# Designed miniproteins, single chains: the designs that were tried, part 16

Each design is a single chain, and the fold is of that chain. pLDDT is the mean over its residues in the fold that is shown.

## One batch from the design tools (miniprotein)

Design m533
Fold by ESMFold2-Fast:
Structure m533 (fold): chain A 65 residues (1-65)
Amino acid sequence: SRRDQLVQQALGAIVAGDNASAIQYIDQLARIGASRADFQRIRNIAIARNQPAVAAHVDAVIASM
């Protein structure tokens, strides 16, 4: 699905250190109504990869749900 593709793209961007692309994919996921579980998964990888700006952006999205 588009949601699954966007989750994989966000995770790939985080692993690549491309914070700008990661944030763009996260914003697209928020627009299509991705679940809290999808965002928590992305957040966990952002933390594991030491990407605090991406993790903070995900936290803001989760707080708005």
Scores: mean pLDDT 89

Design m534
Fold by ESMFold2-Fast:
Structure m534 (fold): chain A 69 residues (1-69)
Amino acid sequence: ADAEARQHAERAKEALNAGDVDTAIEHLKRALQAATDPAVRDHLIKALNAVLQGNREEALKHIDAAIAA
């Protein structure tokens, strides 16, 4: 489950780096649906909120933390 969440988080990071915010949001939502680890979930929620607020730097920080957790 969390391996699938990390894969979607990586795709969200790629989309965000390409400037594709809509695709990044879709992958973050899919990552959150797959995530079972509370630490991974916390970082994914913070990443999604950061993307929705237009804070790309904070979003990438939390995506990287979710992948590393």
Scores: mean pLDDT 86

Design m535
Fold by ESMFold2-Fast:
Order: sequence, then structure tokens, then C-alpha cells
Structure m535 (fold): chain A 66 residues (1-66)
Amino acid sequence: MDAYLARVRALLEAPGSPDERAKRVIASLPFPLDKEEAEELARLVREGRVDEALARVAALYQRRGT
């Protein structure tokens, strides 16, 4: 999981708009998000809450069993 979270952090810190970063993170997930999960994650990324966005990804990853 740590290597995966490091990759997600790199995507969040990559050049581009917050919307582009949010799309990259969502596309990198090994499972689909519902509309509410995707919107919450995108909002955290737009607000520059990188650590909270990473915590949300970790929680989603854990909940999906991988």
C-alpha cells in the first residue's frame, strides 16, 4: 500500500490544474468510485488538502480489500 500511496502523492503533486490532478488520481485507482466518493476526493484535491486526499484514498483502498 505505501508504494501505491507514494504514486498517488506524485500524481497529486504533478504539474497541471487541480481538476487534472483529481482525474489522474481517480483513474489510477484499481476499483471504480461512485459519484459521491469521486466528488469528495476531487474536492479535497481542488482545496489543496493533499494529506486528506491521501488518507481518503487509503481508506477507500482498505475498504475495497486491497
Scores: mean pLDDT 74

Design m536
Fold by ESMFold2-Fast:
Structure m536 (fold): chain A 72 residues (1-72)
Amino acid sequence: MEELLREIEELAKEIARAVENNAPREEIEKLLRRALELVGRLTEEAIKAHPELAETLQAGLDEVRAQVEAFV
């Protein structure tokens, strides 16, 4: 879990830098897809630890995915 959170934090910084540096859209899309993958994995681990939150966590992931797909 801690390693996955670190990867998400590092990726968030990379996305922020890419946006600030006006990186090509394709590069930003790649970073966002990677972020969605990591958030998905974190959500699965959270559901395993807290099955009672599965519906709420899955709904949250679905909203994040929809927002990323709308941007991409």
Scores: mean pLDDT 76

Design m537
Fold by ESMFold2-Fast:
Structure m537 (fold): chain A 86 residues (1-86)
Amino acid sequence: MELTPEQEKALLEAAEAAALAAAADLPPEVQEALRAALEAERAGDGEKAEEYWQKLAALATPEEIRRILAAARAAVEAKAAEIEAA
């Protein structure tokens, strides 16, 4: 299935919202780095995205990062299922 740009945007927005929600109980520095990384990804700024992802990896534990990624993945899967059902 070929996704429209609007559907791809919806998947990215769902992933971002879930990732930020999963990080809500983490220190403000972790939340800020995650938000900055996601905004850089959305803007297509690969260099800034890499910098902020490295900062997040330095601030968060591997378990916290896995939790954030798992939440984002689950949100993408749920949103993709909604798009397929529509």
Scores: mean pLDDT 79

Design m538
Fold by ESMFold2-Fast:
Structure m538 (fold): chain A 90 residues (1-90)
Amino acid sequence: GPMDPVHLNLVSLAVYLALFEEDLEKALELFDEALKAETDENRRKIIEVTREILEEAYKLKQTNDEKTFLEKVNEVVEEKAKEVHEELAK
């Protein structure tokens, strides 16, 4: 099944904090908490990749104009989605 509801809520809150409140540090702390509590390797991999995508997206938002930011975020998401697909297929 999917992640435990508590872990899913922590990840969802982290996404909200990073993208809407622009609080990357708090968002990453919530991902680290979710990773410490998660024992399923596949779910851990999804949490780790989502954390990496959010961290890169936040950095790109701070250093680029809106058009360049959107292009680079799409590239990061596509690359990380491919990594997850290949890892879960093993």
Scores: mean pLDDT 68

Design m539
Fold by ESMFold2-Fast:
Structure m539 (fold): chain A 86 residues (1-86)
Amino acid sequence: SAAEELVQALRELIETSEGPAEKIEAARELAASPERLVEALREAVERAIEEGMSREELRRLAEESLSESPSVALLARIVLEILDEM
């Protein structure tokens, strides 16, 4: 799944990246499972809609992001799946 692929990519980036310990810890928490990542993204999508962004605008942005970096494309796929459930 896109969530499993993104978790794997995030774990690889965390392992190879230097940064403040608190940022690495937060990233590990998000990358703990595909389910946690999807839930965090679902909350972000719902918040964006509550703050005035339309589902159509979010879908367009996600579709445009499919041609960006592999990690951004995976994130965009998960967002599209969340929007399809709403």
Scores: mean pLDDT 74

Design m540
Fold by ESMFold2-Fast:
Structure m540 (fold): chain A 84 residues (1-84)
Amino acid sequence: SIEEKLKEKREEFLKENPNASEEALEGELNYVLGEYYESQGKDEEAIEAYDKAEEYYIKAGKYDKAVEAGVKAGLLRIKQALGL
């Protein structure tokens, strides 16, 4: 389930990054949500999740990860525009 994946990712991320901000954690969780929805063919939900991940990563000062999330959302938008 997605709830189980999010729980596992939260636990893993906090174990590896014990001093991470809540914004950094929310960025990671929304990125995982984006990947999950994308794998299910739910491209609109994936775009929303990746956009939220980008926003949270920016707030956390994680600009490289924010760019990665933005690229993921951008590619899905292009896919939708092309009817792919």
Scores: mean pLDDT 90

Design m541
Fold by ESMFold2-Fast:
Structure m541 (fold): chain A 86 residues (1-86)
Amino acid sequence: SELEQEILELVGQASRHAGEAVRAYKEGDIETAREHLRKAREYLREAEKKLDEYERQGGDPDVIASMREGLERGKEDLRELEREIL
């Protein structure tokens, strides 16, 4: 579905920004690292909103469960990264 594709694209964007944050941090650019962490968090929040929308519309329960598990892991990984960088 279009919503499933949008959710995956948003999660992909969050992952890319998290990677850029790590890169900037290793290069000593703390300001850029923090900006990328902020963007990663925003993309994950948007993905969660769209997943909630998909669930309300009667989306596939197995797909929803898998995506929620992925989002929870992504949020936990981001929190760990924020503790190291921030």
Scores: mean pLDDT 88

Design m542
Fold by ESMFold2-Fast:
Structure m542 (fold): chain A 94 residues (1-94)
Amino acid sequence: EEELRARADALRAASIPETQQRNLDNAVKAVKEKKKVLVGVVRSLDGTFAPGTIVTGEIVDVFELNGRPVVVIKLEDGSEAVVDARESAIVELE
């Protein structure tokens, strides 16, 4: 259910400002709580993920790069990827 939710929210983030703000807020919360999350990606900034990809990882940072809020995800293999914070849906795993 969380994967389907993350994917649906990510697709909506591309066109809905309220969803984009919620995605950014979720990213900031995930950094604070250091929990594993599912991330539905609409825009990958480093080309790591195709649009609509769902990944599992830890959000390690949220910062602004060239006027765009970005999220750094540490993947389960220990590699890091960079995605757009507003165009990525984040769902906590328990």
Scores: mean pLDDT 68

Design m543
Fold by ESMFold2-Fast:
Structure m543 (fold): chain A 98 residues (1-98)
Amino acid sequence: MAAYEKGKEYAKTLSKEQLLRLLKEILNYVESSKGFVSPELLEYIAGLLEQGAELYPDATKEVLEIAKRILEATNALSSNPGMKRLEEVYERLEKLSE
């Protein structure tokens, strides 16, 4: 199973509180790593974010803010293919919050 699909499936096993806690821990890791993360991890994160917003619409604003910060931290790595998936998910989440 692709990393993005694994992220979506894992999000389904988590409560809203557990998901938000995990996303904040991931954000801290990405920021502390100055965006130097694998494409597979970015794909997985994209799946967690998208599925999390679908499961918990009331948390969409917080999920969107976390996604934006992860994108900002990884922006220096424009060659990372996982960035494209995360950008696509961010754009979809912005439309969902409108």
Scores: mean pLDDT 79

Design m544
Fold by ESMFold2-Fast:
Structure m544 (fold): chain A 92 residues (1-92)
Amino acid sequence: HMEEKKEGDKYTVTASIEVKKGQTVRFTVTNKGGGPADIRLIDEKTGEVLGEATVAPGQSATVEAVAKEDGIYRGVATQDGPVPPTVELKVL
């Protein structure tokens, strides 16, 4: 039951994936909370934010980027609410 955990719960979920140059990285987040969720996709070596979005309650958003170099890419989702967001980070 989601309602009673809503107040005071804040989740930050981080996923990381190893990517080869030229591959597309896709980060998809489903907001299971009562407020907006903020998402971003980051190149871990440079700290460059490759994509970001705000996701409304009950909705999903996807950010994608083409890897310029081999390395680790990180998806971060921050959500207030009763449960953490559902996240998927994958290479296409």
Scores: mean pLDDT 76

Design m545
Fold by ESMFold2-Fast:
Structure m545 (fold): chain A 56 residues (1-56)
Amino acid sequence: MSPAVKEVRALPEEEAEKVERVVVGYLTGIRSLARLAAVAGVSRATVRRILKFFGL
């Protein structure tokens, strides 16, 4: 596929610590995207992508 750009996601290359904070926060009961974004120091869109990537 020519538009490989659509498959270029920063999630696997994102700061592992921030990704972990989103996942751990979700598993510990935080369901608000805004709260998870604040905890991890990322945007709400990034939180959604991280959760979707991990199937949460």
Scores: mean pLDDT 69

Design m546
Fold by ESMFold2-Fast:
Structure m546 (fold): chain A 86 residues (1-86)
Amino acid sequence: SSLLQQFLQAVQNGDIVQFIQLSIQLAPLLEQAKQLGLPQELLDQFNRVLGQVLNLLLNGEKVPEELFQQFVELLQQIAPYLEQVS
């Protein structure tokens, strides 16, 4: 499955270990995508939402639907840049 699908599964399952592992895998791809024109504002928004999701998972809290939708939307906006890296 795609990296995007794996992130969505980790969030839905509250799997913090998988979420952290996926974040580690994503980090170098985001740096390369930034060189290919990924806007800094979009990256900053993604990192803020990623941090909010991680904090909720660390506390055993359910991710609110609005935050989950923001996470999905940001991943979908970033995905075309990640495909250019691969």
Scores: mean pLDDT 82

Design m547
Fold by ESMFold2-Fast:
Structure m547 (fold): chain A 91 residues (1-91)
Amino acid sequence: MEKRAQELLERGRKLHEELSKDPKVKENIMIKVALELTPEEQKQKLKDEILKLKKWTEEELEEMIKEADKHEKEVEEMIELFKEMDKLAAE
């Protein structure tokens, strides 16, 4: 179990290092990942929280999501990592 957790953390660390080369791209990807992982019934609440935190308009949030779509592979890798971490936590 611990070895699998360590492997997932190492994958996350490498992805974090790659994304940290451009902090704005990393932020866009993280927001997209959070939205994709959020149940549909809670997505609107999360969007409202993001708008408030970032002081963005709905149009600016939509533009950010479109920008994150250019990094589809990184978004998918992050989603996979979070899902695998959730499975590990549940055992």
Scores: mean pLDDT 76

Design m548
Fold by ESMFold2-Fast:
Structure m548 (fold): chain A 106 residues (1-106)
Amino acid sequence: SLAEEIRQDPERTLKTHLPGLLAQLADPDPAVVRRALELLLELVRNVKKELLLPHLREIVRAVVPLLTHEDVAVAEAARRLLEELLKKFPEEVLPIVAEELEKFRA
């Protein structure tokens, strides 16, 4: 399973599966979106900071819109992932979040 691959080789799993996981965040099925967010959280927890850094902008940009998702479990999973990203990369993630929030400014 993908969860086992994350545990065995998080670096290879990040390179191979990150594009697919990010694509799943746009899935109309909230169960698919929630599972993708949970797997992304496991990747963020297990991958070294220097390997995640090049992908932070792409991940944060995909996650921020999901904080307001109609499915409560999806919104909760997105919040947990964003909290972990902010904890690991506060200086890098905060500016990206600010940029994404400005897109919703009317």
Scores: mean pLDDT 85

Design m549
Fold by ESMFold2-Fast:
Structure m549 (fold): chain A 72 residues (1-72)
Amino acid sequence: MLKEMAEKLEKAADEYEAQGQNDTAAQLYIEAGKLYAKLGDNEKAIKLYQKAAALGNAKLKAEAQKNIEQIK
């Protein structure tokens, strides 16, 4: 189920962020955001992409920003 997968990815991202694994957390936040966007939860998707942009390297930040633009 897409919602369950999205929640699992978001929780995994939170755990990696807590461990200081910022790039891994950012990647997982992007994956979770994509699933929330598919579910029609654009507000949640944008919040997760913003977290990814704050945590990730330049490539992950650019990917997160592109995903936000696709929703906006």
Scores: mean pLDDT 85

Design m550
Fold by ESMFold2-Fast:
Structure m550 (fold): chain A 68 residues (1-68)
Amino acid sequence: VTVTVTADAGDPEAIERALVRAILESGLEPEQLVFEVDGVAFDTAREAHEAALAAPAGTPVTITVSSR
């Protein structure tokens, strides 16, 4: 299972909502997922969220969640 969502890097709330939406659409627990933000992989939702927030404002951030 792979779910990809995009959010505006200038909107922290939109980033959080996009990440939560991707996890819910996967149908899996966060612990069963691998996260990727703009091509960089992370083991936890927290690390992925922090990476997405660090992206330059005004650019789209791509968040991908995959099973395992």
Scores: mean pLDDT 80

Design m551
Fold by ESMFold2-Fast:
Structure m551 (fold): chain A 99 residues (1-99)
Amino acid sequence: SEISELLEKLKEVAGKLLDSLGMPEEKEKILETIENIEEMIKDPSTPKYLVLMQFLALSSEVFYALRKAERRGLPIDEELKKELEELLEKLKELLLKKA
């Protein structure tokens, strides 16, 4: 599905960005949240609001990781950051359309 392909790309980009920053704990947490969203989407009994709550958690985790990198003076790959933000926006739009 389009959402499954998007989540796979999101894991790739997030993993690559956090690897470049040397942030393995934040990487693990973010990838685990993405995998939780994948499993929730596969279950047709999962309410839409719970998926959106997991999306909010994911967005918060990404924001926190990037803020932590900035505070540490780590060199953030602005191209990967932009791609990650664009993928998160696309995921939000697709989740909102799944009525």
Scores: mean pLDDT 86

Design m552
Fold by ESMFold2-Fast:
Structure m552 (fold): chain A 67 residues (1-67)
Amino acid sequence: SVRDEVLGLAGELARQGRSKEAIEIALPLVEDPSDLAGAYRAAAKVMERLGRDDLAERFRRLAEELS
């Protein structure tokens, strides 16, 4: 599911020692489980900081579709 994809990414980042980035991605869904747009916006920002422009653009589009 969409939620599982976002939480899966956060889990992978946590396993890599990127706990702050993992929390940033997961936090919107922890506070509001329906805030998929917020989670995608957070994921886009994190991916951009990590130099993953391909994933940042994808998540940005998904956030916009859900807003």
Scores: mean pLDDT 80

Design m553
Fold by ESMFold2-Fast:
Structure m553 (fold): chain A 71 residues (1-71)
Amino acid sequence: MDQLLQQSTPEQRQRAQVLAQSGATGLQDSHAVAGRTLSQDQLDDIAQRLVGPTLQSIQQTDRIDQERARA
């Protein structure tokens, strides 16, 4: 995570946080369908865990888009 944060732009970090929170909300909806609700602490934990993978995905997508635009 630390290396991703050091190499990421503020815009990428902001997008990762927004997407991570959206993902946590979606997971809450999925759990509600199963008859189980998540606490705010669990949602915050999930959001924090999603930031790293989301940030990595954003960086990979941006790189792939740049390579495809050049091809």
Scores: mean pLDDT 68

Design m554
Fold by ESMFold2-Fast:
Structure m554 (fold): chain A 99 residues (1-99)
Amino acid sequence: DDELVNEAMKYLSLAVDAEDAGDTDKAVEYVKKAIELASKVKDPDKLIGLLNQLSDAGSASKSPAVKQTLIDGLRSIGKNSKDEKVKKAAEEAVKRAES
């Protein structure tokens, strides 16, 4: 899980750099990679920490496409989780990303 969290965080950082450079398509691709890696995290507490980082990136994003990709990913992780704590954290993360 630590490797998945670290890789997801690296892709999230690359997405921020791509958005800052004006490359929205690349930023969206990196966000999708971060979401894919996050969806593989098995530890609920580590996943919740990562969902918080993804929601912060969504809230900070000025790109509607990047923000929407993060929101869609957060919703997908929550919907596909069987853990109630993760489901609730994902719902809260979506609300924060929309702010």
Scores: mean pLDDT 86

Design m555
Fold by ESMFold2-Fast:
Structure m555 (fold): chain A 55 residues (1-55)
Amino acid sequence: SPLDEKSIEAAVKTAKKLTIEQIEVLRELFARQRPPELAARYGEALDKIIEEKKK
C-alpha cells in the first residue's frame, strides 16, 4: 500500500527511540526511497526529534 500520514506517524514513533546518529542514517535512507513530499515531512519530524534529544 502507498505511504500515508499514519505511516509517517508510526515511523516518527520508532525514530524517537533511536540515537541522533541512527536518526540521521534513517533520514538519508528515507530521502532516497521517495515519495519526496512525505520524505520532506518525515525529515522535518526527524529534525524536531534531534533537537529534543540535544536538550
Scores: mean pLDDT 72

Design m556
Fold by ESMFold2-Fast:
Structure m556 (fold): chain A 88 residues (1-88)
Amino acid sequence: SMEELEKEARLRYLQAAKTVETSDREKGLEVVEEFRRWVEENLPADSVFRALMLMGAAVLRLYLEKNKSNKPDLAAAARYDALIEKLK
């Protein structure tokens, strides 16, 4: 159903965002690309929700481009874990 696809997309987004903030840059870029590809393959082309998810992926990639020397924020993990649990 669309509701199940939206739930999966939100969970995948939060997992990617968590990795972006808590892992190194290379791993962050990898998971953002995996998320973008999943969205393009699995969500309907005419969906506003798909467009929002692709914008989310673009924002995460922009964050990584601007923070080339960033140190992983391990404290961010707890915030994302709480959000992920609420969506399960």
Scores: mean pLDDT 83

Design m557
Fold by ESMFold2-Fast:
Structure m557 (fold): chain A 66 residues (1-66)
Amino acid sequence: MYVPTPEELGEALARALRNPSVADRVRAAVMEKTGVTPEQVDALAAGTASPELRREVGEKVLAANA
């Protein structure tokens, strides 16, 4: 199976954080289960995250699910 890249996971997380119906649950789960900081979550939700930040967040999500 194709495994998503860290960048793709960071973009998927950003999209989920911008969906009001799931944003609170996604934010809580990411902050509890991964090393993602509140500042990184806020940047993703605002659409201000750099490609490097999206990759870093994706790497943290992959590490938490390894």
Scores: mean pLDDT 76

Design m558
Fold by ESMFold2-Fast:
Structure m558 (fold): chain A 89 residues (1-89)
Amino acid sequence: DDLVERLLEALKKYGYSIVAALLLEFGVPLSVAEEVEAYVRSQIPELAAAKTAEERMALPESVQREAARLIVEYLKTKHPELYAQMLKR
């Protein structure tokens, strides 16, 4: 099971809200979910420019997949215990 694909499906479910996907599907604490969102938005200009759910949903899947990849890399590096918990789901 590819965690990036699972994250992409969770993102689709919550209108590409990183915080909602991490908090509700993966049980990531709100403070960490907000930290991850801030980081990912800082790395992807198209996602940083998307202020509403409609704007996020209009972005190509390649951008959302890159967001999912950055979420995985960030959690693996900065929150390895949370990353390990996500792999078990």
Scores: mean pLDDT 82

Design m559
Fold by ESMFold2-Fast:
Structure m559 (fold): chain A 100 residues (1-100)
Amino acid sequence: SLDELYEKYKESILETARELAEKYNLSEEETEKVLEIIDETLEKIKEMILNGASWEEIQKVVEEAKKRIEEVTGNEELAEAIGTYLLIFAKELIEEKKKL
């Protein structure tokens, strides 16, 4: 169920990111770069959680992703919103892992 939960949350976050990109009038190129950053970050967070990484280590990875998104888009509000969703995702995966 961890893999099923991961795929479900990944789909949800990527859909939300596309909606935010439309809301903030991002170009197609900026949108694709943001989605790549999110996808890479989700995979990294998943592996970190499976390997027992601390919440502080996960927060650092999310902060790095936020910085990359802000550098691509020039939009701090968008970066903060995506960062919030990444932290929610990480928390849900950690809770699911505890059940295994």
Scores: mean pLDDT 86

Design m560
Fold by ESMFold2-Fast:
Structure m560 (fold): chain A 92 residues (1-92)
Amino acid sequence: ATETYEAEITLEPGERERLTIPTPASRATVRAEASGPAIVEVNGKKFKLEAGEVAEYTADLAAGENLEIVLEADESAKEPAVVRLTVTLTSL
């Protein structure tokens, strides 16, 4: 089975948000697009994004493991960063 979730998160400069998604899924694909400088972390894997950049990461999840996404906007930015997330969860 496959489920897809979309979210749009607005981060003020220096703001950090954590998303914890409990799931029985064995695999998660996270696609993140940033409107401004931001760091996206998926289960410990970090990606630095500049404005207009996209990161895509597929994580294999152990039984009982949650999908954890951490977003952090660059503190020196003059404008809020909008991060658009598409999360695809695949279970057997």
Scores: mean pLDDT 84

Design m561
Fold by ESMFold2-Fast:
Structure m561 (fold): chain A 90 residues (1-90)
Amino acid sequence: MPTVAELVEKVKEIEKLDKEEFIKAARELVETLEALIRANVKDSDMKDELLLQIEQMRKLIEAVEKGEVSVEEAKEQLREAIEKLVEILE
């Protein structure tokens, strides 16, 4: 399982990618985050709220793929969401 520090570095790596590579890497990161939330968050209400955040990230990635959101906007939103999740997981 990746550490919180590895997740932060992965976000920085993803910010450098073009659209196709961004979509693939962001989906893999979101799946990893869901697994970490399910394994480490003990409070059911917090877990449900964080899983809703994961679903919102998946919708953001889908919107990029459809051309509804720019890659640059999605990179910024994904970074902010992951920084917030990292704070909760520490």
Scores: mean pLDDT 78

Design m562
Fold by ESMFold2-Fast:
Structure m562 (fold): chain A 87 residues (1-87)
Amino acid sequence: AAGARGAAEGAERAMEGGVAGNVAAAIGGGLRGIGDALHGIWTGESPEEAAERAARGAAEAMRGALAGDREAAERGAEEARRGAEEA
């Protein structure tokens, strides 16, 4: 499955956590998304390029959420979703 898809889900959770002011949820979502993308690369379940894009999106979503930058968090979540679509 879904290493890149897991990254998209993690990015969305990070964005939602940031909007709710829940730092732990923002960090947890972002880290889980990055981990899922890396696992997808390691297991060969996701193309490396798609998983890297999804991981980058998850990291950006987490960073934007932690900074209170909703537009950056949304862009990161969208990038992670596009990586998942390419997988």
Scores: mean pLDDT 75

Design m563
Fold by ESMFold2-Fast:
Structure m563 (fold): chain A 73 residues (1-73)
Amino acid sequence: NESVIKELREVLSGLDKETLDKLVEALRNGYINAEDLSKLAGLPPEVAKKVSDILGKHIRDFHDAVKLVREAI
């Protein structure tokens, strides 16, 4: 979904590669809630909440979550 990928790209803009790699790893390990993404990947809490909300509305499979985020970065 191009629209979802574009929204994720905008939300994730400005984050460094280390943070983005940790985000992908957290999602791969089954973490999707904002608190876990903030703690495990180091996302700012507001960004973590937006990412969690976007993914939670559009996908249910963590494999698809990883694919969408990878396409966004």
Scores: mean pLDDT 81

Design m564
Fold by ESMFold2-Fast:
Structure m564 (fold): chain A 90 residues (1-90)
Amino acid sequence: SVEEYIKKVFEEIGKKSIEIQKRIQEARKTLSVDEAIEYVKELQKEFLDWGRKQAEEAAKLSEEAKKRVEKLINATLAGIQVYLRELERE
């Protein structure tokens, strides 16, 4: 069902978000702030590429599923962007 698919995507986004946060925290122990910013940008691009694939798969189920996945991906990307802006202030 659409709901089961959306739930699976939401759970995977949650897992990826936690993993991204952990990778950023570990990177900040060894990288400069500028290097950490570039690393976060690469993680953001990797997440966006994965998210586009999820939206394409959702489109096969329905237009509604695609729109819902795109909203979840965009919300996560917005969160990463806020974090990048905070890093750039350091």
Scores: mean pLDDT 84

Design m565
Fold by ESMFold2-Fast:
Structure m565 (fold): chain A 72 residues (1-72)
Amino acid sequence: SKPLSEEEVEAWEKANRERYLETYKKMSEEERAALQAGLQAVADRYEAGELSLGEAAGEVIKLYDDAVEKVG
């Protein structure tokens, strides 16, 4: 059983595309560095076998959502 389907990922992308584009424009280099550090931590956990693909995708989504919340 897949933790996240392609349909769920596409729906999330469509729902959040505008917010992430606006957030990206408003992010400073420091904010982008913090996001990249978070993404790196998720990648490290995935490589260590701590996270499945679906769990890693969920953590990535959360990091982007947190960035949107911080920037407004």
Scores: mean pLDDT 74

Design m566
Fold by ESMFold2-Fast:
Structure m566 (fold): chain A 68 residues (1-68)
Amino acid sequence: SAEEEAKRAQAQQLIEDATNEARRIIEKAKEEGEKKTPVEGAYLKAQAGVEAADIILQARAEAAKLLA
């Protein structure tokens, strides 16, 4: 149905938006890390990786609820 197609589109958009945001967080941490000491840069990148993974997991959970 049109309603179910709309929900699938919304679910896909949630995942795409989260993936784009995750990518931006990682890229920003890489850029900022290049201006820091190696230890500080590694910490920023690791923290960004955890944040990015959490954003994607949250989006996947919301997408699953939308399609239920």
Scores: mean pLDDT 87

Design m567
Fold by ESMFold2-Fast:
Structure m567 (fold): chain A 54 residues (1-54)
Amino acid sequence: GVTVTGYLPEGTSVPYTFIPRIGSYIARDPKDPRKVTAGGLGTKELAEKWIKQA
């Protein structure tokens, strides 16, 4: 499973979940949160900030 930790701040039309320990994101369908529509690393700056803190 994936824990919702927030939204990416840069003008995303779809809500993205940032996973802090991995520096990644998952976008889910708002009408069906079990359906993953996109995924990858979070913004470069956000991923680098998390890696530095880990």
Scores: mean pLDDT 50

